# Designed miniproteins, single chains, part 42

Each design is a single chain, and the fold is of that chain. pLDDT is the mean over its residues in the fold that is shown.

## One batch from the design tools (miniprotein)

Design m1445
Fold by ESMFold2-Fast:
Structure m1445 (fold): chain A 107 residues (1-107)
Amino acid sequence: NLLAGIQSIIANYNKLSTEEQDSITQQITNILQSMNEDEFEVARKHFFDLVQNNQDLNDYIKSLNDQEKLIALAYTIVSSEEVKSKLSPDKVQQLQDILEEIKVKGN
């Protein structure tokens, strides 16, 4: 369940210190900024389509702050084989590593 996965990662993120949260959001921002226009558009469109097609997900995403929305975007990228296949494997791995860090530190 995608919504449950996003809720879980956000809950773990919110257990982190402010310094850890800032480090994580900066790392994700750097990865997204390193994407070419085609990679970023694939990720953005996929996220938008998911949110538009699921009212519960839409309502949840609207309740999030900008940093939490960034974590949700990263989670949707790594949760889609189609999106992952269109992105650089190294950038996908970096996002997966950051999400794993959130899970480990937020426990």
Scores: mean pLDDT 89

Design m1446
Fold by ESMFold2-Fast:
Structure m1446 (fold): chain A 64 residues (1-64)
Amino acid sequence: ATPEQIEKAREIALEASREGLRLRDQGDWEGARQTLLQGFKEMSKLVSPDEASELLSEEMSRLQ
């Protein structure tokens, strides 16, 4: 992936992680799950699934 694609994927990971954690904290576990899954799908259009998984894991770790 290009540096620009990685940057965009990281922003998607950050948004999905923030929204997913907010929904989880409100008790909306299904909403949190769907938010993270949608973010992963969008990232996988820009980077490999493995890279998308790493970026999402990194952002989730930072916000927990």
Scores: mean pLDDT 82

Design m1447
Fold by ESMFold2-Fast:
Structure m1447 (fold): chain A 63 residues (1-63)
Amino acid sequence: AGLEVLQRANRETSRLVEELEAQGLPTYEAQVLASQRTAERFAEEMRAVGREVQLENGEELRR
């Protein structure tokens, strides 16, 4: 189950909002940007998991 990935994504979003607000961004804009960043990171993590599964399966029969 990928629940840990989702929990990390939510935590990351909260951290980014706080950091962006500290830099002077409005709360609403900070939330939008943080959510976008988290979504991109989530997509990359899922892609990396897919690659790891392929390696574990020993698919590297190609030369």
Scores: mean pLDDT 69

Design m1448
Fold by ESMFold2-Fast:
Structure m1448 (fold): chain A 101 residues (1-101)
Amino acid sequence: MKLSKEEVRKIVDLLLKGDLSSLEGVSKETADELRKLSGVSLEDIADQIKDKELAQKIVDIGKLIEENKDKIHTTADLAKIPGISKKLAEAIVEHLRKYRG
């Protein structure tokens, strides 16, 4: 599926909100912390999350998605971003479909 600019932004928001608790590598506790960060800037996220390494990884992924949004046209393009596995990319796309449907 070709990703729109709006869908790329929703992916960033989902990563920040921790709604992706079912995704590979995200703990339930981390997902709960991320859910509280909805609407917080990427810079402020690193200060709010207890797991500073995961916080930095999410910030870096979010920035890479925003910087490369014009190059992200498919789930496969999303999976090319460091830190996003094919399973994670597919789960993000499926989660977006549930919110749209």
Scores: mean pLDDT 56

Design m1449
Fold by ESMFold2-Fast:
Structure m1449 (fold): chain A 83 residues (1-83)
Amino acid sequence: PIELYEKAFKLRKEALDKATPEQQEAWRKAVEDAIKKYKEGYSLEEANKIVDEALAPILQNPEVKKLFDEATNYEKKAEEILK
């Protein structure tokens, strides 16, 4: 199962590398804002919303979306094996 999670992680990294510099910067800033808010006592759900909003335009790139979908499929396969 861990090998499937490693494949998913690698695919997500490749997907993010295909994003525009502006999208990567927006995502980076969103992650920093999310970490800051989480440290200030905000919930994980609130932190995740900030990251998800920055991720939405990145997922509009079909190549990026395909890699994210593949990563999600590997994660689902890992979960099925663990059951």
Scores: mean pLDDT 75

Design m1450
Fold by ESMFold2-Fast:
Structure m1450 (fold): chain A 63 residues (1-63)
Amino acid sequence: MVDWDKLEEYVSTLSPRTARLARAVAVGIEKGFSLRDIAEALGVSVKTVRRIEADLKKKGIIT
């Protein structure tokens, strides 16, 4: 589950590029896509997606 209000608060503190990636990763996870599918869709490495997922989990934005 994604806390969308908490996500928007968090991404307001990030660079525009990182904010876009964080939102896209959260949307992909909510829809049940794999980290690899999200990475391919965004044109980034799986390592980048995994790092963003870990940050979102640490902040309680995703469960």
Scores: mean pLDDT 83

Design m1451
Fold by ESMFold2-Fast:
Order: sequence, then C-alpha cells, then structure tokens
Structure m1451 (fold): chain A 78 residues (1-78)
Amino acid sequence: MKVLDKEEALEAFDEMLELLDDPRLQAAVRRAKERFAAITDEALANEMSILAAEALEALKAGDWVAFERAFLPLVAHT
C-alpha cells in the first residue's frame, strides 16, 4: 500500500461532511477538500492527509478538542 493515498484522504473529507451539521464547518471542510484535490506538492499532501485522518477520527470519537487541533492546521494549509 502507498503511504500517501489521495482517494482515502478525499473520502475522509466526505465522511466529515456527513458527520457535521454546522454549515460553517461544512463550508470549511468542502474548501479544504477542493484545495487538497488541487495540491501537487507531495509533502503538503502527505501532511494534509494525516491531519484529515486525525480530524475524522476525533470527530467520530466526539473529541471536539482533538478535532480542532487537527482541523485548524488543515484549513490553514488551504
């Protein structure tokens, strides 16, 4: 398996959108997904994939502090 799987990272953004009811957070996730899809820098894409996975896992666990910790750097890169 390749360490950087862009398709799996894009699926993580879609799962976050299904779990979030806040329109502002949904808009931020959609923007992050679109910008991530356009990234050509492998190092940045790898960093964002890790942050997206961490944000999704935190959201599934109901850990909003962990979600914010991963999500703020994720949206800052976009």
Scores: mean pLDDT 76

Design m1452
Fold by ESMFold2-Fast:
Structure m1452 (fold): chain A 81 residues (1-81)
Amino acid sequence: DLIEQGKKLYQQGLEYYKQGDYEKAAELLTQSINLLSQVDTPEAKQLKGQALTNLGRAYSKLGDWEKAEKAFQQSALVLGQ
């Protein structure tokens, strides 16, 4: 189940973010987004939007403002549809 795998990667990404490992958090959140992008359901879109928001937060912590801005914009687009 791609949604279950995406959710697991999302949760692991959040745990690394809490530990201050923003690089690993961004990696896992990106993997979550890639899996969720293969599923066209409201549940997958909601999880993808949440993952994109947290990816933006991780990039902000890394000082990568351009990637952070892109992630936040993509989150707003996904959640607004």
Scores: mean pLDDT 89

Design m1453
Fold by ESMFold2-Fast:
Structure m1453 (fold): chain A 80 residues (1-80)
Amino acid sequence: ERKKLLQEAIEHALTAQIHLFNADEEGALRDLEKARELASKVDPEAAQLLQQAIEALRQGDYLTALQYVNQAIERLRELL
């Protein structure tokens, strides 16, 4: 269960990263929300990073959002 939640959180975070590179805010927000929800069940720190990415994105700060997404992906992969 835990490993599956980590893998699904990583997959959604990676998809959000692709949306950010394509300047697709709606797509990025959808996948970041899903990644945060999944991450919150296994690692509050990764969920916090994803929440910070969502907040940055809502303010139009794509670079900061991308940095937080990358940090969350790295952390979640370390937990696998």
Scores: mean pLDDT 88

Design m1454
Fold by ESMFold2-Fast:
Structure m1454 (fold): chain A 81 residues (1-81)
Amino acid sequence: RELLLRGAYASALAEAAQALLEGADPEEIRRKLLEATRSDPELQEVARRAVDDAVAAHRAGEGQALRDRAQAEVAAIAAQL
C-alpha cells in the first residue's frame, strides 16, 4: 500500500512536471490525472497533490529539477519490485 501510493505520487509528479515543461495547460494536466484515478479516492488525492506540487515548482523555476527527482524516484521504486 505505502509503496503503491509513493509510486503513484512520484509517477504523477514526473508526468505533470514533464507536461508543464512541454507547455501543457496545468488545468488539462489536472483533469487527465484525476480522470485516470477517478475509481480510487486515495489515488485521486495523491494525483491532485502531485499536480499542485508540480505547478508550484514550475512557477518557481524548479520544474526541471523536480521532474528529474521524480523520475529518479519512479526508477528507484520500480527497481524494488
Scores: mean pLDDT 80

Design m1455
Fold by ESMFold2-Fast:
Structure m1455 (fold): chain A 95 residues (1-95)
Amino acid sequence: DEAKKAQLVQELRSLQQNPPEALRNIKGETFKEQFNKLTPEQQQQVKDYLKRLKDLALEMMKFPDGELQSQAMNVLGGLRRLAEGNPELAEYLGL
C-alpha cells in the first residue's frame, strides 16, 4: 500500500508539471472566459487533463492517510474553483 501511495503522488506531480499548453495561460478569475476562446480540440485536451486530476484525487481519497487525503482535497478544491461559473465544465467533471 505504501508503494501504491508513492505511485499516486508521483503521478499527481507528473500531471501538475505537464499541463496542456492551453491551460498554462488560464487564470482562475478568468478561466471561463479564456476556456471559451480555446478551439474545441484544446477545450477537450483541458477537460481530459482536469478529469484525470479528479480521478487521481479520488483514488488518493480511498487510502486512510491524512496527508494523501489532504493533497487530494487540495486538487479537488482547485478543480471546483476552475469550474466556478462554468456549468458545462462542472457537469463534465461531475462537480
Scores: mean pLDDT 81

Design m1456
Fold by ESMFold2-Fast:
Structure m1456 (fold): chain A 62 residues (1-62)
Amino acid sequence: SVDDIVSSVKQTLLGLPDEELRKKALDQVNELYEKYNAGEISEEEFKQGLGQIMLDVHSSPR
């Protein structure tokens, strides 16, 4: 489910050593989740957004 995906992504992000990067990524995940719950974006757009956040985190300098 979407809730399970959000929980899994947040758990992964909490493992990041960079506190500022972690906070930024968690804030972005929460923003996407709020937009999804408000009906502003589809489940597909939400999942794509999560994927982009994870890619950005992986590509960021540590």
Scores: mean pLDDT 79

Design m1457
Fold by ESMFold2-Fast:
Formats: structure tokens, sequence, C-alpha cells
Structure m1457 (fold): chain A 81 residues (1-81)
């Protein structure tokens, strides 16, 4: 249940990032966050990022990037269990 609790905490922050990405027209980031939030991540986000996607991710704070990476890790652990 610790992973579920942590994912709920991250979910609130991911929802905030999604709202901001949509407001700013960051289509790739919005799509990535939607996939994470839906819990339907199935081997998609592990592809190497494209140059444009890297540029978008580089605009995020280190804390926001860490939240996204942690959420992906937790989703992968849930899938492996």
Amino acid sequence: SERARRLEELRARLEELLARARAEGLDYLALLLEVILSGTVSGAPDAPPEAEEQAILATLSAEDRAVIEEALRLLREEKAA
C-alpha cells in the first residue's frame, strides 16, 4: 500500500503539471503525463527522448523531472508485481 499512497501523492502533482502543460501548449509533455496518470504505461516512455522532447523536459525544474521519473518507476514496479 505504500506504493499506492506514494502514487496518489505524485498523482496530485502530475495533475498540476498536466494542467500547466495543456495551458502552455506542450503537447508532448501533456501526452506523457496523460499516459502516466491513466496507468496504462506499457513499455512506451522508455524510448529515448527526441531532441524536441528533451528540450521540453529541460524546461522543467529538477523537482518536476524527479516527480515524473519517480511516477514512471512506481508504475513499472506495480506492473512487475
Scores: mean pLDDT 63

Design m1458
Fold by ESMFold2-Fast:
Structure m1458 (fold): chain A 67 residues (1-67)
Amino acid sequence: GEEEAERHGALGAALAANDAGALGAGKSTRYAIQGDEKKAKEGAEEARKHGGEAAGRGSMLAYQYGA
């Protein structure tokens, strides 16, 4: 039902944000080695934003289900 779809969506979004954060960190390192300061900063910003989103979604699930 809708409740299961909502829980699935929240978990999926948290997992996607975690993966996107790891990719952003990898981009930052790669472009820093190449001397591309702008792209290195973009990767670092992506990692920070997506990491925070994953943590926020996990906290909401814990609060909602008391686990």
Scores: mean pLDDT 65

Design m1459
Fold by ESMFold2-Fast:
Structure m1459 (fold): chain A 78 residues (1-78)
Amino acid sequence: SKVIEALRRAAEHARQGDFEGALEALKRAEREAEKIKDDTVKATALAGARVARRHAEQGDGEGAARAAEATIEALKNL
């Protein structure tokens, strides 16, 4: 999944303190999520990317990574 790949990259960048890279990856995750046909999967991906983006914007790399990873797990269970 391109959404899961983008969320993984966001988590990696956030843990490295690369918030610019994390935000770009989250923007990519949102773009790929918009292409999802299943409304529940799409809503889950967009909500999770938004939470991770909020943490990254606040300089919380661990929070951003955890939010992205929790979203990946939620998407795998749908």
Scores: mean pLDDT 89

Design m1460
Fold by ESMFold2-Fast:
Structure m1460 (fold): chain A 88 residues (1-88)
Amino acid sequence: KVKVLLKTSDVFTEAAKAFAQSPDKGIEVLEKGAKEIEEAKEDLLKAKKYAEDMKKKGEKSVSSLSGGIIWLVGESVQYEIEARRLES
C-alpha cells in the first residue's frame, strides 16, 4: 500500500512538471499512470479529466493552467502524506 501511494505521488509530480511544459504531456502522464497503477486508476483518471478541463479553461486564461499545476502538486503531496502516516 505505501509503495502504491509513493508511486502515485511520483506520477502526480511528473504530471505537474509535464503539464507546466504542455497540458497534453501532463494529461499523457496521468493516463499512463492510470494504466500502470491499478489501485490508483480511478483517482488518476479523475485527475486526467480535471487536467483536460484546466487545459480547456487555459485556452481562455493562463491562470487556469497555473491552477492545474498547483492542484497536481497538491495531489502529489497528499499521497506522500498518506504514505508517511501509514509508515508512522
Scores: mean pLDDT 78

Design m1461
Fold by ESMFold2-Fast:
Structure m1461 (fold): chain A 107 residues (1-107)
Amino acid sequence: KLEEARRHAVEARQAFEAGNVDEALTHFRKALELLGVPKELIDRIVELVRRAYAGDPEAFRELARLSDEFAKRGGKGQEIAGIIGAVMAGIANRLGLTPQEVAELTL
């Protein structure tokens, strides 16, 4: 199921880059579900993704913080962090954020 989760994460990133938000969120939710993330936490993360895609820098910072917290858990946490990071990269590309601007948002 890890390979299926990774596939959904790639599809979510590509959909965000293309501006297909509803498609992106469908794939993103499925990736998190496959990795065992609880529904309440998925709903919270999805709301942060919607806000970040709308250009909310605080939502982008909170996603970066959550990604770091998951990465520190190891195992499935590392995979969840990778999925959140991939989606954040898709949002950054769609918004035209430079690597420096992304660094300023995630510091």
Scores: mean pLDDT 79

Design m1462
Fold by ESMFold2-Fast:
Structure m1462 (fold): chain A 98 residues (1-98)
Amino acid sequence: SLLDKIRELVEETIEEIRENPEKFEEVLEKFYEEVLKLLKELGKSLSDSEYALKVTSFMVYAVGLATQAVLEDPSLREQMEALIKALTDAVKEAEATR
């Protein structure tokens, strides 16, 4: 499903940042573009209520993963905060185009 692809993208992006933290800005720019595209596609197939519920559930999941990454490696705090910001911005942009 599209939601599963978005979850996989978040997981892969966190791992890429862990492996190459110095490249996190480049990684997040690519992540933003790809996640925005998937969120827009998800929005086309769901009602407003279903979209809001699924996106909210997904955001909780993503924050949980980012929090776990920071707990395992506190040096990743800035990168994980930037990832959640990029994801939040993509969600807002996707909602604005519904």
Scores: mean pLDDT 84

Design m1463
Fold by ESMFold2-Fast:
Structure m1463 (fold): chain A 61 residues (1-61)
Amino acid sequence: MVDEILKLTREAAANIESDPAKAEEYIRQLDELERKSGGILGGVAAVSRAVLKTVLKRKLA
């Protein structure tokens, strides 16, 4: 689970400028993990997702 969250976070971050659509897909997968994991792991996924969405929005502006 932790490895999956970290992998998705890294892939989203890596693609945020070069392929925003792909970055959004990884962010959606993080949202799905947040819903499935719950508790602390769900919280970590939620924070990663929120930060990535904010960065993506600002870089595309």
Scores: mean pLDDT 72

Design m1464
Fold by ESMFold2-Fast:
Structure m1464 (fold): chain A 85 residues (1-85)
Amino acid sequence: DAQAFYDDMRAFDPAFADQVAARVASMTNAQVVAALRRIRDDARRRGARPLVARVDRMLQALQDGTASDYQRVQMASLIVTADRR
């Protein structure tokens, strides 16, 4: 669940966990979609097929309005990771 994922993340990297929480709180759905599309396009160019499939599922959940709190935390985690590079 979302809380267990946050707790695990915080145990290893509290600063990263705080950045993820901030993105979940501050980003609009449109901003999340735009960030995920950029990550997908980069992953596609690099041939990272599993990441492309994961991001496509995230985008579909947002489009369908079915994204859970857990999925939103996973999306924010991916966006923060991409922003660090």
Scores: mean pLDDT 84

Design m1465
Fold by ESMFold2-Fast:
Structure m1465 (fold): chain A 94 residues (1-94)
Amino acid sequence: SSLIEKYKEVLEKLEKEFEEAKKNNDLERLKSIALAGAYLAQELGKEFPEYREELLEVRALFLEAYRLIDSDPEKAIELAEKGFEKLREVLEKI
């Protein structure tokens, strides 16, 4: 599906931006990336209802990462990394 290919491209770009923001300790960029990851998971759950439950878990990981970035950036990064890992796994199944 061309739609799946577009979502995979968005994920790949977002993962690359995440690694760059992480290396630069750019907390504002990490916040934006976490919200983008949550949004991507939400949109995928609308398009692929059969994966909605797994994508809601991914969304929750990214939203928790966003919430923690200012107070506990190390924990936030771990949660975002887990979110990206699970999101990639779901996209590989579609």
Scores: mean pLDDT 88

Design m1466
Fold by ESMFold2-Fast:
Structure m1466 (fold): chain A 69 residues (1-69)
Amino acid sequence: MSAFDRFVEFLSIHDFSNIKEQAEKLGIKLSDEDAEKLKNLKPGESVYVTLEFDDGSTFGGYVGRPVDR
């Protein structure tokens, strides 16, 4: 699986309560600070995170939680 495929899989995660464990299962290193930000993310908010992959590549971007009703 390419780093890009793992990144797409990470973006498909909807439950942020165990985001760090889910990222680790995909071979992605997520900092404790960024994991905490994602866990506490409210509907309609977004946060910038940096993901480090096991191949040494890094991807940074905004992850938002939509307003769900």
Scores: mean pLDDT 71

Design m1467
Fold by ESMFold2-Fast:
Structure m1467 (fold): chain A 93 residues (1-93)
Amino acid sequence: SDRQELERIQELIRKARELLERDPEEAIRYLREAVRLLARMGADPSRIIAAQDEIDRAEEALRRGDLEEARRYLERAIEIIEEQVRSLEERLS
């Protein structure tokens, strides 16, 4: 159900937040899965692209060894994802 998918997305976001400092590569995996689920649920395509762009920038920062920059990009991605979760919750009966 859509409600169960939203709960799964919220769990992925929580896990990603816990991993931002400890394992940012694993945080990226959780956030990419959350974005995939949001896209399947019909979240705003422009917001999905924005979240993916922030995650891609975080991955590039990690490749350069810039953990601080990567964390900032992931925090921005999480904000976009959380906005889309709220939008979808409002659309559910």
Scores: mean pLDDT 89

Design m1468
Fold by ESMFold2-Fast:
Structure m1468 (fold): chain A 58 residues (1-58)
Amino acid sequence: SMEEIEKAKEEIKKLLKENKDNWLKSFQLTIIGSELDFAERTNNRETLEAAIRALKEL
């Protein structure tokens, strides 16, 4: 849902600020953000769920 996407984007934004000096984590967060954007644009539930799972495991 749009609410799940917005919540995940806000979490990524927060984590990017908290991990400014961690290049690997920042890179991974950027990739997850791109996957969320793709899922939103294509209305792909499977991609959305995978991106949210990856975010939680980070």
Scores: mean pLDDT 84

Design m1469
Fold by ESMFold2-Fast:
Structure m1469 (fold): chain A 91 residues (1-91)
Amino acid sequence: SAELEALRREFGEKLEEMTKDPEFLALLQEIDARLEAAGDLSPEEQLAVHREEMERLIAYLEKRDPEAAAVARRYFEAELKKLEELVEESL
């Protein structure tokens, strides 16, 4: 939990800087809309959508800020692992 909180803080700082980029802000809005639309899907399908959108965000960041991409990957992989464990417990 301490490492996840540290990653969340570090990613949050990078995210705040990146939101000064209108293209990044537009990408976040598209991702949010897709995650919102996935809310009515099964937990397994929601997890798949979250992973796809995570990879899309990371691909964008890798081209512009590789350090932010690395932090984002660590943060999202940790969050997705928690969601995967929750889905497995529900089966």
Scores: mean pLDDT 77

Design m1470
Fold by ESMFold2-Fast:
Structure m1470 (fold): chain A 94 residues (1-94)
Amino acid sequence: SELERVAKRISEITGEEVETVKKDIEDVLKNTVLTLEEIELAIEAVEAAKKGDIERARKLLEELLKKVAERQPPSQEEIEAARAMIDEIIEEIQ
């Protein structure tokens, strides 16, 4: 499982139990716009920076930004869906 792999990696960085980290990731994914892959890229970038590998940290951050930017169309789709729901509510009140 990708979730288990990422949770184990973060557990190694934070010192928290894997099961606790897994639950925290699930809660973050439920309440944020970041994907599991993007969370992993962010954590790896921080670890690289802590080790003084600034070049690696920069590349990981650039990959993170690229992934976020590539998700722009889905966000627009969600906005259009929300607009349609508002229109339906207005029609129902009329």
Scores: mean pLDDT 66

Design m1471
Fold by ESMFold2-Fast:
Structure m1471 (fold): chain A 93 residues (1-93)
Amino acid sequence: SPEQQEADEIFNKIREEFKKYADKYYELLKKMNATPEQLKEFGKVYKEAIEKMNEVYEKYKRGELTPEQARAELEKIFNEFKKKVDEIIEKAK
């Protein structure tokens, strides 16, 4: 449906923004000489965020979430990821 296409575009846009943010801060951590353990923690937090975003998308496809609810859940996951990344960066300073 047109609504499904619009939702897919919103999901793709948020996923692209998430990836760009993650790539930027992973490179920052490497430039800060973050330890292998700190980089592993970043990878874990990244994987958990991707898995949560995929769960939101699956719920949306099953009609359990409206497009607006799905967007809010994705934004919440992204904001929680940003908070965790900030914690890792502070530890690497």
Scores: mean pLDDT 84

Design m1472
Fold by ESMFold2-Fast:
Structure m1472 (fold): chain A 88 residues (1-88)
Amino acid sequence: MPLPKEEIEELKKKMEPVKKEVQKIWEEISSKPEEERDQIMGKKMGELMKKNNIISEEISEAIKNGDYEKAEELLRKELGISEELLAS
């Protein structure tokens, strides 16, 4: 059963700062050389996880493997942000 619209709106408002931080990380690395992007992304994602008290082996493994798209998706899920919820 989908979440009530009011709960979705409150969750979006609560998670908006986190969404902006993730987007800012992607924007900051987009202008960097490819070899630097991986190191910067891994560091910034790790800092964001630590700040939000997130412990996930799967996110850490994705970062280690350079799969930052998967790491971002998993991080958003841990923070209660889903693409469906953001698209609503």
Scores: mean pLDDT 65

Design m1473
Fold by ESMFold2-Fast:
Structure m1473 (fold): chain A 94 residues (1-94)
Amino acid sequence: MEEVEQARRKGENIARAALTAASIGLGLMKKYAEKDPEKAEQYAKDAIATLDEGIRFLEELAEKYPEVRDVFEELAQTLRDAKEKVQAEYEKLK
């Protein structure tokens, strides 16, 4: 169905955007970790917040489109895994 395929593409775009933003934030966190720890912490927090927002949107799409809920649940899990990696990388810099 066209509506379901559009919802899938929307979920994939949300996940991709969140992962891209988090990747940039992680890179900036590492860049500033030694010279500006406060700024590095802010980049880590912003990356985590972006991933949390993406997870929320994917959970909402899973409720609205139960026919492809498993796709959105898998994408949300990918964002949760990325969040754990950001948190772990930030802890290594302390």
Scores: mean pLDDT 86

Design m1474
Fold by ESMFold2-Fast:
Structure m1474 (fold): chain A 89 residues (1-89)
Amino acid sequence: SSSGIQALRNGDLDTAQQYADQGDRLTQSGLGSYYYDQGDYDTALDYYTRAADLGHPGAARNAGIVYRDMGDDDLSDTYYRLAQQLIRD
């Protein structure tokens, strides 16, 4: 398991953020989900898009969901397509 994901599970957001900032895409995706559940869509998008750009298909799909919830259908479609491409590779 990722040490960043372990920190997030333990509620240690500072440590989770450090791993995310070092490019841990699993922890970035996890932080995106955490902030989405809090209703902080801007922070959730920041973490999901960072993880998606590092090749995380689940984060790309979740960014698509957040963009749709915010009313940005064009960016939602873009991230859903990215998620499909990443799963097929």
Scores: mean pLDDT 87

Design m1475
Fold by ESMFold2-Fast:
Structure m1475 (fold): chain A 95 residues (1-95)
Amino acid sequence: SPVIKTLEKALELVQKAIEALENGDVETALRYLEQAYSLLQGLIDLGYEGAKEPLENVRKAIEALRAGNVDQALEYARKAEETLKKLIEEQKKKL
């Protein structure tokens, strides 16, 4: 499924962003989160409404980083990771 592959790529990017934040690399984390946002927005544009929840968590993480709130960004990035994992498993059950 192209949806599952895109969700898995978004999950990988969010996980890389979390690792970058844990290492104090805010610029790298922001880049990965923006890439994940773009992928999830693309799924919504194609009619996949299920991407809205992880997109919202990624958006909140980006907004927190732009405001200098690293701890809040980590919280939202981890929520995005959990939401993406859950969504991928739900999509796999439909196969």
Scores: mean pLDDT 89

Design m1476
Fold by ESMFold2-Fast:
Structure m1476 (fold): chain A 115 residues (1-115)
Amino acid sequence: SMLKKLQESKLLAKEIALALEISTIMSYLGVEVTPKLAELILKYSRAIATDDKEELEKVKEEVRETLDEETVRRFETAVRAALNDPSAIPYLEEQLPKVDPASQALLRSEIEALR
């Protein structure tokens, strides 16, 4: 079906856009996007893009079991920010003075976009 193929293309575009946004915010927060982190970001983005609630819960658990607690907080905050959720703002503002000067202006722009 042409409609099914168009829907699949739209979902793939949404997956890629979410994965790029999450990885970009993680990088601004000073997190190195390792191959394992990239895999988790892609799985998470796919679960959101396809509204796969069962897969989303599985990926959330894998994130919490795989990453240290602070990296989990940064990951979950980056996801909220990528989804335009203003609940990400307090944590991002707390991290702002801790990021490198080159990333600080970009992270500030992300915070303002969520207001």
Scores: mean pLDDT 85

Design m1477
Fold by ESMFold2-Fast:
Structure m1477 (fold): chain A 91 residues (1-91)
Amino acid sequence: EKIRELVEKALELAKKALEVEENEQAKEALRKAIESLEKILTEELSDSEKIGLLAQAISNLEQAAKLGNEKTKELAEKARELVLEALSLLE
């Protein structure tokens, strides 16, 4: 349940970043992060599968923060922290 809450909040932040971002490469990274986080919420997954998707989300959120505007960086960094916390609960 705690993992679900963290993933839902990270997804909300990533979607907000996508709404304010204009850089196409940063948007692509955000879309990939959103896809990974949505799969965790919508599919019945093993802990191993969740770990893989969380790791993919972290990588894509890092890319979005590097490539995106100031607001995207703020939101993507916050989302990444939540995903890292979720990952720590599975490991």
Scores: mean pLDDT 88

Design m1478
Fold by ESMFold2-Fast:
Parts: sequence; structure tokens; C-alpha cells
Structure m1478 (fold): chain A 90 residues (1-90)
Amino acid sequence: SMQQAQQHFDQGSDYFQQSRYDQARDHYSQAAQLLTGIDSRRQADALSSLGFSYFQLGRYDDATSYYQQSLSLDPDNTTARHNLNIIRRS
């Protein structure tokens, strides 16, 4: 449901703020799954945040994959676009 997706997204954001990127990743992944086929923009946001969690863990191939998935759903996703450009330029 949308409420469960929002709860997972919020928990992911809380863990991310604590630099607990493994826990953030798990919750953002749950949020993205719950939003699949329901809300493409919110799914893109969850995938972007999931990608950023992988980026912080140094897992750049995983981060790239999730940023590309986010941009396929929402080409204007600022986080995915910006961070994918950083990976591609480094």
C-alpha cells in the first residue's frame, strides 16, 4: 500500500541520515517494490534513494543500475541525474 511504502521510505531516510546505509538500502528497496506499478514518480524517488545508499557504500555498479531505473521512470529525478553524472565522470 502507499502508506506502507511511505513508512519504508521514511525509515530508509532515517537510517540514511544516521549513515546506516545497509539498513537504509533495505527500507528503500521495500518502498520501491511496494510502489511498482502504482506510482512511478514515487517509485523513481525510492530507486534514486536506494541508488544513493549503494553509492555511499561504494557499490557504484549497483548505484548506476538503480539511478538508471529511476531516470527511466522519472527523467527529471534530480538526485539520480546528479549522482549518475558524478559516477560517470570519476
Scores: mean pLDDT 88

